# Designed miniproteins, single chains, continued (2): the designs that were tried, part 37

Each design is a single chain, and the fold is of that chain. pLDDT is the mean over its residues in the fold that is shown.

## One batch from the design tools (miniprotein)

Design m5339
Fold by ESMFold2-Fast:
Structure m5339 (fold): chain A 114 residues (1-114)
Amino acid sequence: ERERAQEEAMRLLKEAFELAAEGLVLVELGDMEKAREKFKEAKEKLREALRLVEEHAASPERLRAMAGTAEAIAKAAEASARLAEELGDKETAEEAKEAKEEARELLRRLREQL
């Protein structure tokens, strides 16, 4: 159902945002292994949200809300990638960079529907 799919997509985006924010804090604390786990989980939720958005057209209001959340996720992941690279952890930087690209692709697809 369209409305249920939109609610699920928004829930996945909220969870991805929480995971990306936790990942950034973990990078700041030097817990790179847990940070990588958070960004891997965020990527999976972003991919599922993208699938739901592609299969079910969302209202303009919901598309704008989703776009804002996707942009916030991308910024958190970008900050984490830069910090992890500065701290010399290339693996964590790459995981965060991948999460950023997934969020940016979702943002692009959401904006195309507006």
Scores: mean pLDDT 86

Design m5340
Fold by ESMFold2-Fast:
Structure m5340 (fold): chain A 70 residues (1-70)
Amino acid sequence: MSPLEEGVAAASLEEVKEVLKALLEEAKKYKGPGLDEIKELLEKAVEAETKEEIIELLKEAEKLAEKYSN
């Protein structure tokens, strides 16, 4: 599994959402191409009802981060 999948699997849904909220607040301090899209995915992950939805959204964010890092 990716590091994101492993982290989500090891934690409770509440713990994962707490970490995601902290990451989203940190990300809000910055602006750039792709970062706004990553923020949108993080906002959706915070509102997700299952760990599976969170993992899918985080995978999309990771893929997007790779695309804009090159």
Scores: mean pLDDT 74

Design m5341
Fold by ESMFold2-Fast:
Structure m5341 (fold): chain A 58 residues (1-58)
Amino acid sequence: DEKLEEVDRILLRALAAGVSPEEVQAIADEALAMLKAGASLDEVLARTRERAEAAIRA
């Protein structure tokens, strides 16, 4: 699934940018929780991107 692959790419880029593994795991856990709650892949992708970008900027 292209959108799930994009989520993985966002998380890997955050790790490469120096975000801690614990913070990246927290972002991944939120994405999984959103999927389990019935959120769309578009919503999960948007939220994951926002959180990863905020973590990189911190």
Scores: mean pLDDT 83

Design m5342
Fold by ESMFold2-Fast:
Structure m5342 (fold): chain A 102 residues (1-102)
Amino acid sequence: MEAEQRRNAERLAEEIRRALEELAAELADAPPGSTASRRLDAAGLRVTGEALGRMLRDELRPLLAELAARGLRAELDIDTASPAGADELELTGVTITLSVGP
């Protein structure tokens, strides 16, 4: 993995982690079925699909599992401006949604 791609993925993971923590705090006293979302501006951030996939597996999935154990469900939607089939992805934003399960 290129060092720059790795650093970009690590920075994105940290921003996503912080957003998930903020959303979890907002939903701490919310009834089942409640949702909250945040959009992160990632315009101009370039990562490879490999670096992004590794970030999701190694850095975010453990947190997502911890949230799930607490009855919270997270969804991540990653927007890119890259053409289909590009190895390097140019990100535009990330939408994070957290929901309270039953």
Scores: mean pLDDT 76

Design m5343
Fold by ESMFold2-Fast:
Structure m5343 (fold): chain A 65 residues (1-65)
Amino acid sequence: SHAAERATARVALEHALTPEQGRLLTRLVDEGLRTGDFEAVRERLLAAGFSEELARLAVEEARRL
């Protein structure tokens, strides 16, 4: 979704994510926005190899929307 893309764009740029990593991040954040389950999003981001800080920042950006 456009909301998930906006929420993750800054994080992807600041952390120099690859296009593939950026797409995965956006997909998982989009799921969190649809379900409201940001704890599940955090756990999936960590399982995918993202750092705790990056997962936290992505969730915080999504919550601002």
Scores: mean pLDDT 78

Design m5344
Fold by ESMFold2-Fast:
Structure m5344 (fold): chain A 60 residues (1-60)
Amino acid sequence: MSNEAGRVLDEGLERLTKSKDEKERKRIEEETIKRLVELGVPEDVARAMVESARRRAEEE
């Protein structure tokens, strides 16, 4: 099952969970958004997906 958007989001989540710096987290978020947009995800949707992943990273 090919889901490249989900894979990119999972990679972003892993990087966010390891990040301890606010600037690093912002860079990871923007990089993940750009990758999702390149895969055809609308920018607003990509931002929402990354925000969701960030909340998960903050909880665990």
Scores: mean pLDDT 75

Design m5345
Fold by ESMFold2-Fast:
Structure m5345 (fold): chain A 67 residues (1-67)
Amino acid sequence: MIVLEYDPRKQPLETIKEAAKKLREAGYDTEVKEADTGDRIVVVSNGRPILEVPAGLSAEEIVNGII
């Protein structure tokens, strides 16, 4: 399972939800979680942070940063 941890003050909810939807369509079990991550989206896999993506990207740019 992938969890996208995001800061709601820095990242629009609609964009992170669309990125999660695209990842699920690509076969990745993906959830979204609010966190105090600031200007970053933290990608968590099996309970471990594996990658950070900048906040403010499009849904497609977020997905391309992960896969």
Scores: mean pLDDT 84

Design m5346
Fold by ESMFold2-Fast:
Structure m5346 (fold): chain A 99 residues (1-99)
Amino acid sequence: MDEKLERIRELLLAAGISEEDVNLIVNALRDMLEAENDLEFEAAASMAVMAITVALLDESLSEEQKELLRAIMDAVQAGAAERDPELALERALEAAEAA
């Protein structure tokens, strides 16, 4: 069981991001880790970006919540560019802990 994913989930919920959006983001990050080939990895990374983009459409979010979601998106994009799911998780965790 991935302790980084559980911690990211806990921190996003503590920041007040909706459980629905947190579950979509965390599931996409898990899919990036569990991807068996480049196509699955690219699909999972795209799903993570889409989940965060949809979450950012919520006008009720604070600027701090939006900054956190943008930082998680940057983490996903960095991991995708390097083809490194661990890099995505490490940077996502750092972003969530800094919030």
Scores: mean pLDDT 85

Design m5348
Fold by ESMFold2-Fast:
Structure m5348 (fold): chain A 91 residues (1-91)
Amino acid sequence: MIPGAESAEIEVEGDTLTVTVKFKDEKYLEPGAAALKRFLETLPGLESIEVELDKENKTATITARFSSPEAAEAARQAVEELLKKSGVKVT
């Protein structure tokens, strides 16, 4: 579960997955981003992960690089399912 997440945009470009999450309140930014990062770290083929927090816009951007485009696409599906089960609107 990703705490306080309201909406998310998911983009895949080659082996790179970018998840931009908007939170209901600034207080959820760090715990929410940390929860999503932990989830991504459980996925096969993860090579690197970067997290950027925007407190002013209550937005966290997580960029994850995978070993292959197929791994990135599988990760996109897993993240989308996690967010939808958490009641998050996904593009």
Scores: mean pLDDT 86

Design m5349
Fold by ESMFold2-Fast:
Structure m5349 (fold): chain A 78 residues (1-78)
Amino acid sequence: KEVTYLYIVAREETAKKLQELFRKLGLNGKVYLLSDDKGLEDVIRAIEEAKKTGTVTSEFIEDKYPGETVLKYRLESR
């Protein structure tokens, strides 16, 4: 099964750290800023499509990123 991670964060610094982590771990992941309206539209479309063909799991992560809002979606095909 294909797994993709989508993260929505408030701070650019957190987004950069997560992008580096995904690259180092070889994970399929995309990070979006809460202020990026266009990126958020892409996230909504990806979630809608994933719901048709698989499973979507959502998670709010406060403790891992102090002072930051982090929303995590795990999209799994079939």
Scores: mean pLDDT 72

Design m5350
Fold by ESMFold2-Fast:
Structure m5350 (fold): chain A 67 residues (1-67)
Amino acid sequence: KKRREERRKKADEAIKTYNLSDKQREMARLSLEATEKIEEAVEKGDFDKASEIAGDYLRKLEELRFS
């Protein structure tokens, strides 16, 4: 719980401090959300769901990279 709050806070701070582009900000948010969801699935022992989330994240990241 505290680790997730700290991670979000650091991401927000980096976005503000370094004036990241909209694309970079979207990539950062997507990565953060995917990491949290994968951690939750792994903690529950649902490795199939973790793999699915990772696959969806990589697909979205690739689409964003080429947009």
Scores: mean pLDDT 73

Design m5351
Fold by ESMFold2-Fast:
Structure m5351 (fold): chain A 89 residues (1-89)
Amino acid sequence: SMEEVGKRLKEELEKIPGVENVEVKVEGNKVTVTATLKDGTPLKVVIEKKDGVYHVTVTVGKKKKEGEAETEEEAVELAVRLVEELLAE
């Protein structure tokens, strides 16, 4: 369920050092997770299910990455990977 996607994503993001104030919003087929980095930079993850596909969008400040996944588990794993990639830049 999208509620489980939001819960798992929050748990995974809370494990990343420097990610704080993780909040989840679930609206139908869309999950939005927001957080703040220690330096005040905003982090936002959006996972939206459209036509059986999970569209993942990650923003860290002005940086953005997107991707698609076919399952809830893959969508959460993709979102975490994209967050880690943007944080490493």
Scores: mean pLDDT 87

Design m5352
Fold by ESMFold2-Fast:
Structure m5352 (fold): chain A 60 residues (1-60)
Amino acid sequence: MAGTRARALEDFEAKSPNDLSLKKGEEVTVLEDLEDGTAIVRNSKGEVHLVPKNVLEYLS
């Protein structure tokens, strides 16, 4: 199945190698929604890493 699309509400700077940096307004595909308040996302370049869900706006 296709993942859920989301958009960054604010700039997010990666805090660890497992994190993905985002710019405000950047769209990503949410692959896995984790119960700890993070999500596994894929950006337009095909990079797959973790972001906090509180910086994401789910589009669908």
Scores: mean pLDDT 79

Design m5353
Fold by ESMFold2-Fast:
Structure m5353 (fold): chain A 59 residues (1-59)
Amino acid sequence: DKKKKIEELEKKIKETLKIQGLELDEETIKEFAEKLVNAKTVDEVNEIVEELINLIYKK
């Protein structure tokens, strides 16, 4: 179930941010979880992860 995978990724992203003492908008977290689940190639996944890392360490 795609919805369950998105919810699971959203939870993992929130947990990771909390461990790092960082905060990200809920809409942004959901958007990245959806992008990751919808990614069609490994390269696309890597690009999405790089964008997320940039957001995390920029703010």
Scores: mean pLDDT 75

Design m5354
Fold by ESMFold2-Fast:
Structure m5354 (fold): chain A 77 residues (1-77)
Amino acid sequence: AEELARLTLEASKTGDDELAAEARAMFEELAKDPEKLREAYFAGVELGAEALREEGASEAEAEEIRRLGLAKVEEAL
């Protein structure tokens, strides 16, 4: 689950077509299991917040984005 989020983030940062293909294949496998897909979305929100901190966002800004993302995932479920 977390691996999909990490691959997607890395592919987005690098523009690597091979990483993008791996992320897509992993997404297709996770889509067969709704519980694993849900875990992947939550992991994506956590990694997004970490990426913002790496890009120079404050801890408070990263935490706000994390909370908003988690709320949106819960509404979509």
Scores: mean pLDDT 70

Design m5355
Fold by ESMFold2-Fast:
Structure m5355 (fold): chain A 73 residues (1-73)
Amino acid sequence: SKKDKESFEEARKIAEELGKEVLKLKKEGKSDEEIIEKLNKETEKELEKNKDNPIVQSTLELYKKALEEYLKL
């Protein structure tokens, strides 16, 4: 549906901004622990904002896990 497409697009934009922030902090030499803490705080804010949107919630949870695993490499 149109609403579902808008939800996926919103999730994509949020994920893109979170990814940019992670890359910026890593380039600045921040520790993985500091990056993960900031990622958790920003993700929690977006999840609360979109608590009634299951598409955004599921997409952000998966993306957060992928970023955390990437940082451990």
Scores: mean pLDDT 81

Design m5356
Fold by ESMFold2-Fast:
Structure m5356 (fold): chain A 61 residues (1-61)
Amino acid sequence: GDLPPELQQLLMNAIGAILEGNYKRAAEYLRKAADLLESELGDTDGAEALRRIAESYEKVA
């Protein structure tokens, strides 16, 4: 099914932050998206993947 609008918005915000070079903010949006994936959709694997990406961006911030 379609992703929840809040999840789509968080992912779009993360992409925007990456394009602006604001990696700390991108990581914050990715962590929020991961939390929503796990809590709303039960997607633990997807949430773990997003958290790993967020950690990578935090290291370059």
Scores: mean pLDDT 83

Design m5358
Fold by ESMFold2-Fast:
Structure m5358 (fold): chain A 58 residues (1-58)
Amino acid sequence: SPEEAARLARELVEKGEDPATAVERAMQLGGHDPETLQASARAVAEAAGLPGFLPPAF
């Protein structure tokens, strides 16, 4: 689900994973749909302190 994917992405970034890899792993869990991509990107932006971070595809 998008919520589980966002949580995974946030946890990965907090553990030192880079933002792009965290989003990719979260998308694998969420099935690569647009909602999962948006939720994961927002979680990563918040966790990494990058309020303007958005993936180019969204």
Scores: mean pLDDT 71

Design m5359
Fold by ESMFold2-Fast:
Structure m5359 (fold): chain A 72 residues (1-72)
Amino acid sequence: SAELRKKVEELITEIFGEEKSEAVMKLYEAYGKKANISEDKLLEQQYRTLTAQKLAIEGRSAEEINALAEKG
């Protein structure tokens, strides 16, 4: 989804800065191609990972979130 890609890019920009966001996105895309992950599945995994990291530092259980992501 184009909207999902935009949300992931916005999260990356928030964390790494706008100048680096495209380079970081390219690294994630390269990883997905090497692992034979579909574009939508790659974007979903990245969104879940970034969201889980944010929730972990806000005091939510990272272990519970990671367990859910692995099953999904």
Scores: mean pLDDT 67

Design m5360
Fold by ESMFold2-Fast:
Structure m5360 (fold): chain A 103 residues (1-103)
Amino acid sequence: MELELLVDIAESMARMIGWVLGKQEVGDEMAELIRRLFKEKKSVKEMAEELIELGKEHGLEEEGLRIAISLVNLLKEYYEKIGDEEKLKEAEEVLKELEELKK
């Protein structure tokens, strides 16, 4: 899977969640944040933390966490397919931490 396609999928997912919640503007902000984080080459952990914080700022902490988990899962699949063992391990560790936040 190409990284550009992964970013497009993640942006579409964020916008769709915003639409379902009747908060398209928040979905758009999440999509813009995802694009920015990839452009700035942030770590998997930094990307997840920023998405959760944006969700929390809008009273959508659970939805922000869900978006972060989905993005990290997409990154995990991508790194597995390209054989980046170091980034795959980072994504797996971050995913485990995010799943622990689902009480």
Scores: mean pLDDT 83

Design m5361
Fold by ESMFold2-Fast:
Structure m5361 (fold): chain A 88 residues (1-88)
Amino acid sequence: MSEKERKRFEAETLLALGEIYTALAKKLMKSDNPEDLKEAQKMLEKAIELYREAIKLFEESGDQVGIETARKNLEEAEKLLEEVKKKL
């Protein structure tokens, strides 16, 4: 595997992990429990970090589709994080 291929694979893995954290946060956000909302906040903060790292790796590998997908997911996670903060 080339260095560019390795970076793309790493970026795809980080993107997938971010999507898992975002999905878990969305489930927790359906709860009115403050503990679940605090956990959702932590999951969204992790997803945001993962998406930002994925964007960098997609940029380094030249994967435009990956960049666009990760940016869209980042924007969603940031909006959800603001919603959670307003409920806390």
Scores: mean pLDDT 89

Design m5362
Fold by ESMFold2-Fast:
Structure m5362 (fold): chain A 58 residues (1-58)
Amino acid sequence: AKKKVEELKEKALEAYKKKDYFTATNLFNQAILLAKNELGEDAHEVSRKLLEERVKLE
């Protein structure tokens, strides 16, 4: 769970660096959903950070 969230976040950041904002946003959304579904208290911090990054992409 945590490892997959990190992998999705890394892919999202790579897409963002390449200016592929559509792919980056999709990957961030997938990471947020995975974090909420599988990570209890840890999900709050991970989701919050992912939401902050996603907002920057908008």
Scores: mean pLDDT 70

Design m5363
Fold by ESMFold2-Fast:
Structure m5363 (fold): chain A 92 residues (1-92)
Amino acid sequence: MEEAEKLLEKAKEAEKEGNLKEAAELYIEAARLYLEAGEYEKAVEAAAKAVELARKAGDEELEIEATLVLMEAAAGLAATDKALREKRLAEW
């Protein structure tokens, strides 16, 4: 998790400097690490930011990569939310 957080910090710095492509690449890498860790909410946030920055940079290939990671993270989040909602309803 510290590795993903460090990449997120670097991504934010690159974004502030206007290095949109570098920032998007760093956000994609952070999102992949969060996805591997099962931290789907953080993975969605990082991947969504990567999509936004890749679009602003005009890098179609990078936007596709970011979108794929976002879709995987969103699917994981949706599956986790459904399981938590079903458990909470069963306990009621």
Scores: mean pLDDT 80

Design m5364
Fold by ESMFold2-Fast:
Structure m5364 (fold): chain A 117 residues (1-117)
Amino acid sequence: MEPLVLTEEEIRARIRARRNTPEPVSLDELFDAIVELVKEARAAGKQPVVIVRTDDLEEAQRLADRAKEAGIKTELIEVPEDPSVEEAETLGQRVAKAVSKHEGEPVLIVILRVPRP
């Protein structure tokens, strides 16, 4: 099954376009749009892969819990806030591995940005 990758920015842009307003998108609106896009991608015969970025562990956990309730597989990937080129390449490999682990299933990848020690 061919993966269809959707980023948080693309999803937020879609929500704002529907609302015809520049206002910030709530977490609930974002999650509702994720569920809708997952259904659309699966109907099109694609594997939906949604990538969300956050610097808040509580938000990451809430997204993971909501995804689990919706039957969406979730992978949490921690990255430093200022990743090097090598760390950015490693992130790409980690994302690819997470998608492969859940082949044919909808996947939410939460990229948690953490401060460097």
Scores: mean pLDDT 78

Design m5365
Fold by ESMFold2-Fast:
Structure m5365 (fold): chain A 65 residues (1-65)
Amino acid sequence: SKEEIIKEIKELVEEYKKLLEKKNEEIEKALAQNDKEKVEEIKKEFKEEKEKIEKKVKELEKKLE
């Protein structure tokens, strides 16, 4: 149902917010250690995980059309 799809999208939005918070904390720790390579690794991981969430949202949005 459309209601179930909307619920799944909301759950993915919450997952994204938690991911963003976690990755920001990891970046702050790496910056405090002056570890530039670690900062770039964390940014890459965030981008990959973000793209996975965005793809799932896009697939769910297509089901609503």
Scores: mean pLDDT 85

Design m5366
Fold by ESMFold2-Fast:
Structure m5366 (fold): chain A 66 residues (1-66)
Amino acid sequence: SANEAFLQGFELLSAGKHEEAVEAFKKAIELDPNFAKAHDYLGGALKALGRLDEALKEYEKAAELS
């Protein structure tokens, strides 16, 4: 489920596995494109990787959906 993919992403992010967290959050969004929280946390993971422009786009999408 989208929620399971999101929770996996959260665990990976907490473990410092930022690239794997990005993949998990993207899967959550694939399953539920309107999952605002998944977009927000994807932004956080991208920011941790220094992918700031991509992070800003995801935060913007999260704000649109909230």
Scores: mean pLDDT 87

Design m5367
Fold by ESMFold2-Fast:
Structure m5367 (fold): chain A 60 residues (1-60)
Amino acid sequence: GITLVVAKDDYTGTTSNHLSVNKDSILKVESLVDGTHVKATNLTSGKTGIVPKSVLKILD
């Protein structure tokens, strides 16, 4: 299935590959980047980028 996550807090991406997200945004996880980051798509904006796992919560 598709892994959905919600942003627990606002995150501002300061690097070209990072995605800025607002609290309560729903994202689709596309892939794992490393132990602390995922590549995800914001389902409202359609934008894809790297987001820290620390600001995300898995939706079951």
Scores: mean pLDDT 81

Design m5368
Fold by ESMFold2-Fast:
Structure m5368 (fold): chain A 74 residues (1-74)
Amino acid sequence: AAKEQIQRSAKAIAEGLARSRAGDEGTPGGVVPEDLDEELIELLVEEVKKAIPELTDQQIAELREGLRASSAAG
C-alpha cells in the first residue's frame, strides 16, 4: 500500500540523515514520491521524528512544508 511505501521511504530518509549526522558525508535520503497527500506527508514526518529526535520543531516544519511544496509543484 502507499502508506507502506512512504513508511519505507521515510525510514530510509531518517537513516540517511542519522548517518549524515554521525559522519562527514551526506547519504541519499531515500526515494520521495512526487505525489504526496497530506496523510502520507504526516507519516513521513513522524518516521523522521522517531529516527532523529534531535530535530528541532523548525527543521520538522521545514521538512513538512518542503514535502507539500514538492507535491504541489509537480
Scores: mean pLDDT 60

Design m5369
Fold by ESMFold2-Fast:
Structure m5369 (fold): chain A 80 residues (1-80)
Amino acid sequence: HMTLEQFAMELAKAIQGKSKEERLKIFEEFRDRFYKETGNEELKAVLDEAIEEFKNKDLSEDEFWRLFGELLQRVSELLA
């Protein structure tokens, strides 16, 4: 079963050095995998919101990693 720590590490590795288009695809794949493993609709909604924000904004690298950190914080709060 995928843990939050494993999810965060795998996702960070997968998106590192990737384009916006590639990152969007990776986020969608990780969202689907995480939802399949957890069945948590609230977590899926948080991931969907982050994907939508990333899709709709032209983010710098710094802005992207800030958004990624905020996403991980939201996921962590839902598991508390």
Scores: mean pLDDT 78

Design m5370
Fold by ESMFold2-Fast:
Structure m5370 (fold): chain A 56 residues (1-56)
Amino acid sequence: MKLSKKALQLLMEAALRISEGEDKEKVREETLKRAKETLSEEDVKKLEQALNNMKL
């Protein structure tokens, strides 16, 4: 999956937060809100798919 560097950074931050015990839905919602403010619509969709496919 090819994400922009900014989308990849948001995904990595979300993964770290989830691994540290934060609620998956809360992290997902906050990450997507930030993504919608800073990324293209296509990158937001790719990030949303990546978050939904995380098994952490």
Scores: mean pLDDT 77

Design m5371
Fold by ESMFold2-Fast:
Structure m5371 (fold): chain A 64 residues (1-64)
Amino acid sequence: DRLSVPGSGNRDVGPDAAPEMVEGTVTLPDGVPVKVAGPRDTDEELAALIAAAQRAGALLAAAR
């Protein structure tokens, strides 16, 4: 192996190791924690979902 050309396309995706599903906790102004979890098909989707949840919590805090 590795005696021809550089790697396979799938490996070029760049994920080192996905431990498990990504879960984020957003604390609301009332002190209520909201958990967010997404599918692990793509790290980008999980990161976007976590960011969206955090923004939603910030908006709720600001609307207070």
Scores: mean pLDDT 57

Design m5372
Fold by ESMFold2-Fast:
Structure m5372 (fold): chain A 62 residues (1-62)
Amino acid sequence: SLKQKYASLYSAASIMKSATTASELLKERGYDEKKAEEEKKESEELARELEEEAKRLEEEYE
C-alpha cells in the first residue's frame, strides 16, 4: 500500500537523523571518532537502500 512505501521513506530519514545525532554525541564525549564516522556512513547507506526498496514497491503496486 502507499502507506508502507511512505513509512519506509520516513523510517530511513528517521534512522539517518538519529544516527547523526548519536555520532555527534559520541564525538563530544570523547569516544572513537572513526567509529562515529563509520556509524554515519552505515546509516547513510541504509537510508539509500530503504529508499530504493520503497521505489521498487511503488512500481510493483503501480
Scores: mean pLDDT 67

Design m5373
Fold by ESMFold2-Fast:
Structure m5373 (fold): chain A 57 residues (1-57)
Amino acid sequence: ASPEEISAAVKAALEFVQNSPSEIPDKEAIREKLKKEGFSEEAIEAALKAVDEMVEN
């Protein structure tokens, strides 16, 4: 995936997490939403990794 696509997917994933602060980040839910928005598998995987790294702190 392009860097622009990955960046957009990361932003979308973070907004999904922000909209559900009471729940732990559900990687399956994030993946499903990004897939429905038309992001590629590579962009989705990159976004999930970025979310995991941010939440790890």
Scores: mean pLDDT 74

Design m5374
Fold by ESMFold2-Fast:
Structure m5374 (fold): chain A 62 residues (1-62)
Amino acid sequence: GMTEEDKELLEKAKKIKTEEERIKLLEEGILKVLKEKGDEEKIKAIEKEIEEGRKVLEEKKK
């Protein structure tokens, strides 16, 4: 079976992947559509969400 150390690494990797997928959806799904619509206020809000998510990922990679 897997060691406890292997399980801990898998859980950490899973959390990083989930956050990366969320950021990708914000960038490619939501932000792209908002830019096409020209909704400047919502664009800024989503860009801030992406930046905060990237900071969280950077912290989790430590």
Scores: mean pLDDT 74

Design m5375
Fold by ESMFold2-Fast:
Structure m5375 (fold): chain A 75 residues (1-75)
Amino acid sequence: ARKEIAEKMVELARKYLEEAQKAYENGDYDKAIELFEKAVRLLELAKEIYPSPEIDQLLREAKEFLEKVKAKKEA
């Protein structure tokens, strides 16, 4: 069902977000950007399949972190 597919996408996105944060903490900004972008893409797909407040919140957080990492790389 659509809900179960979206839930699996969210679970995978959460794993990418965790790995992205670890990469950011280690100063690997390129890897962090790649992983955050993968998470954002999965969350956007999950939202189209089964929208929820949880997905909206995770998307907001992921996009905010992506902006922060990009700013750090450019500094």
Scores: mean pLDDT 84

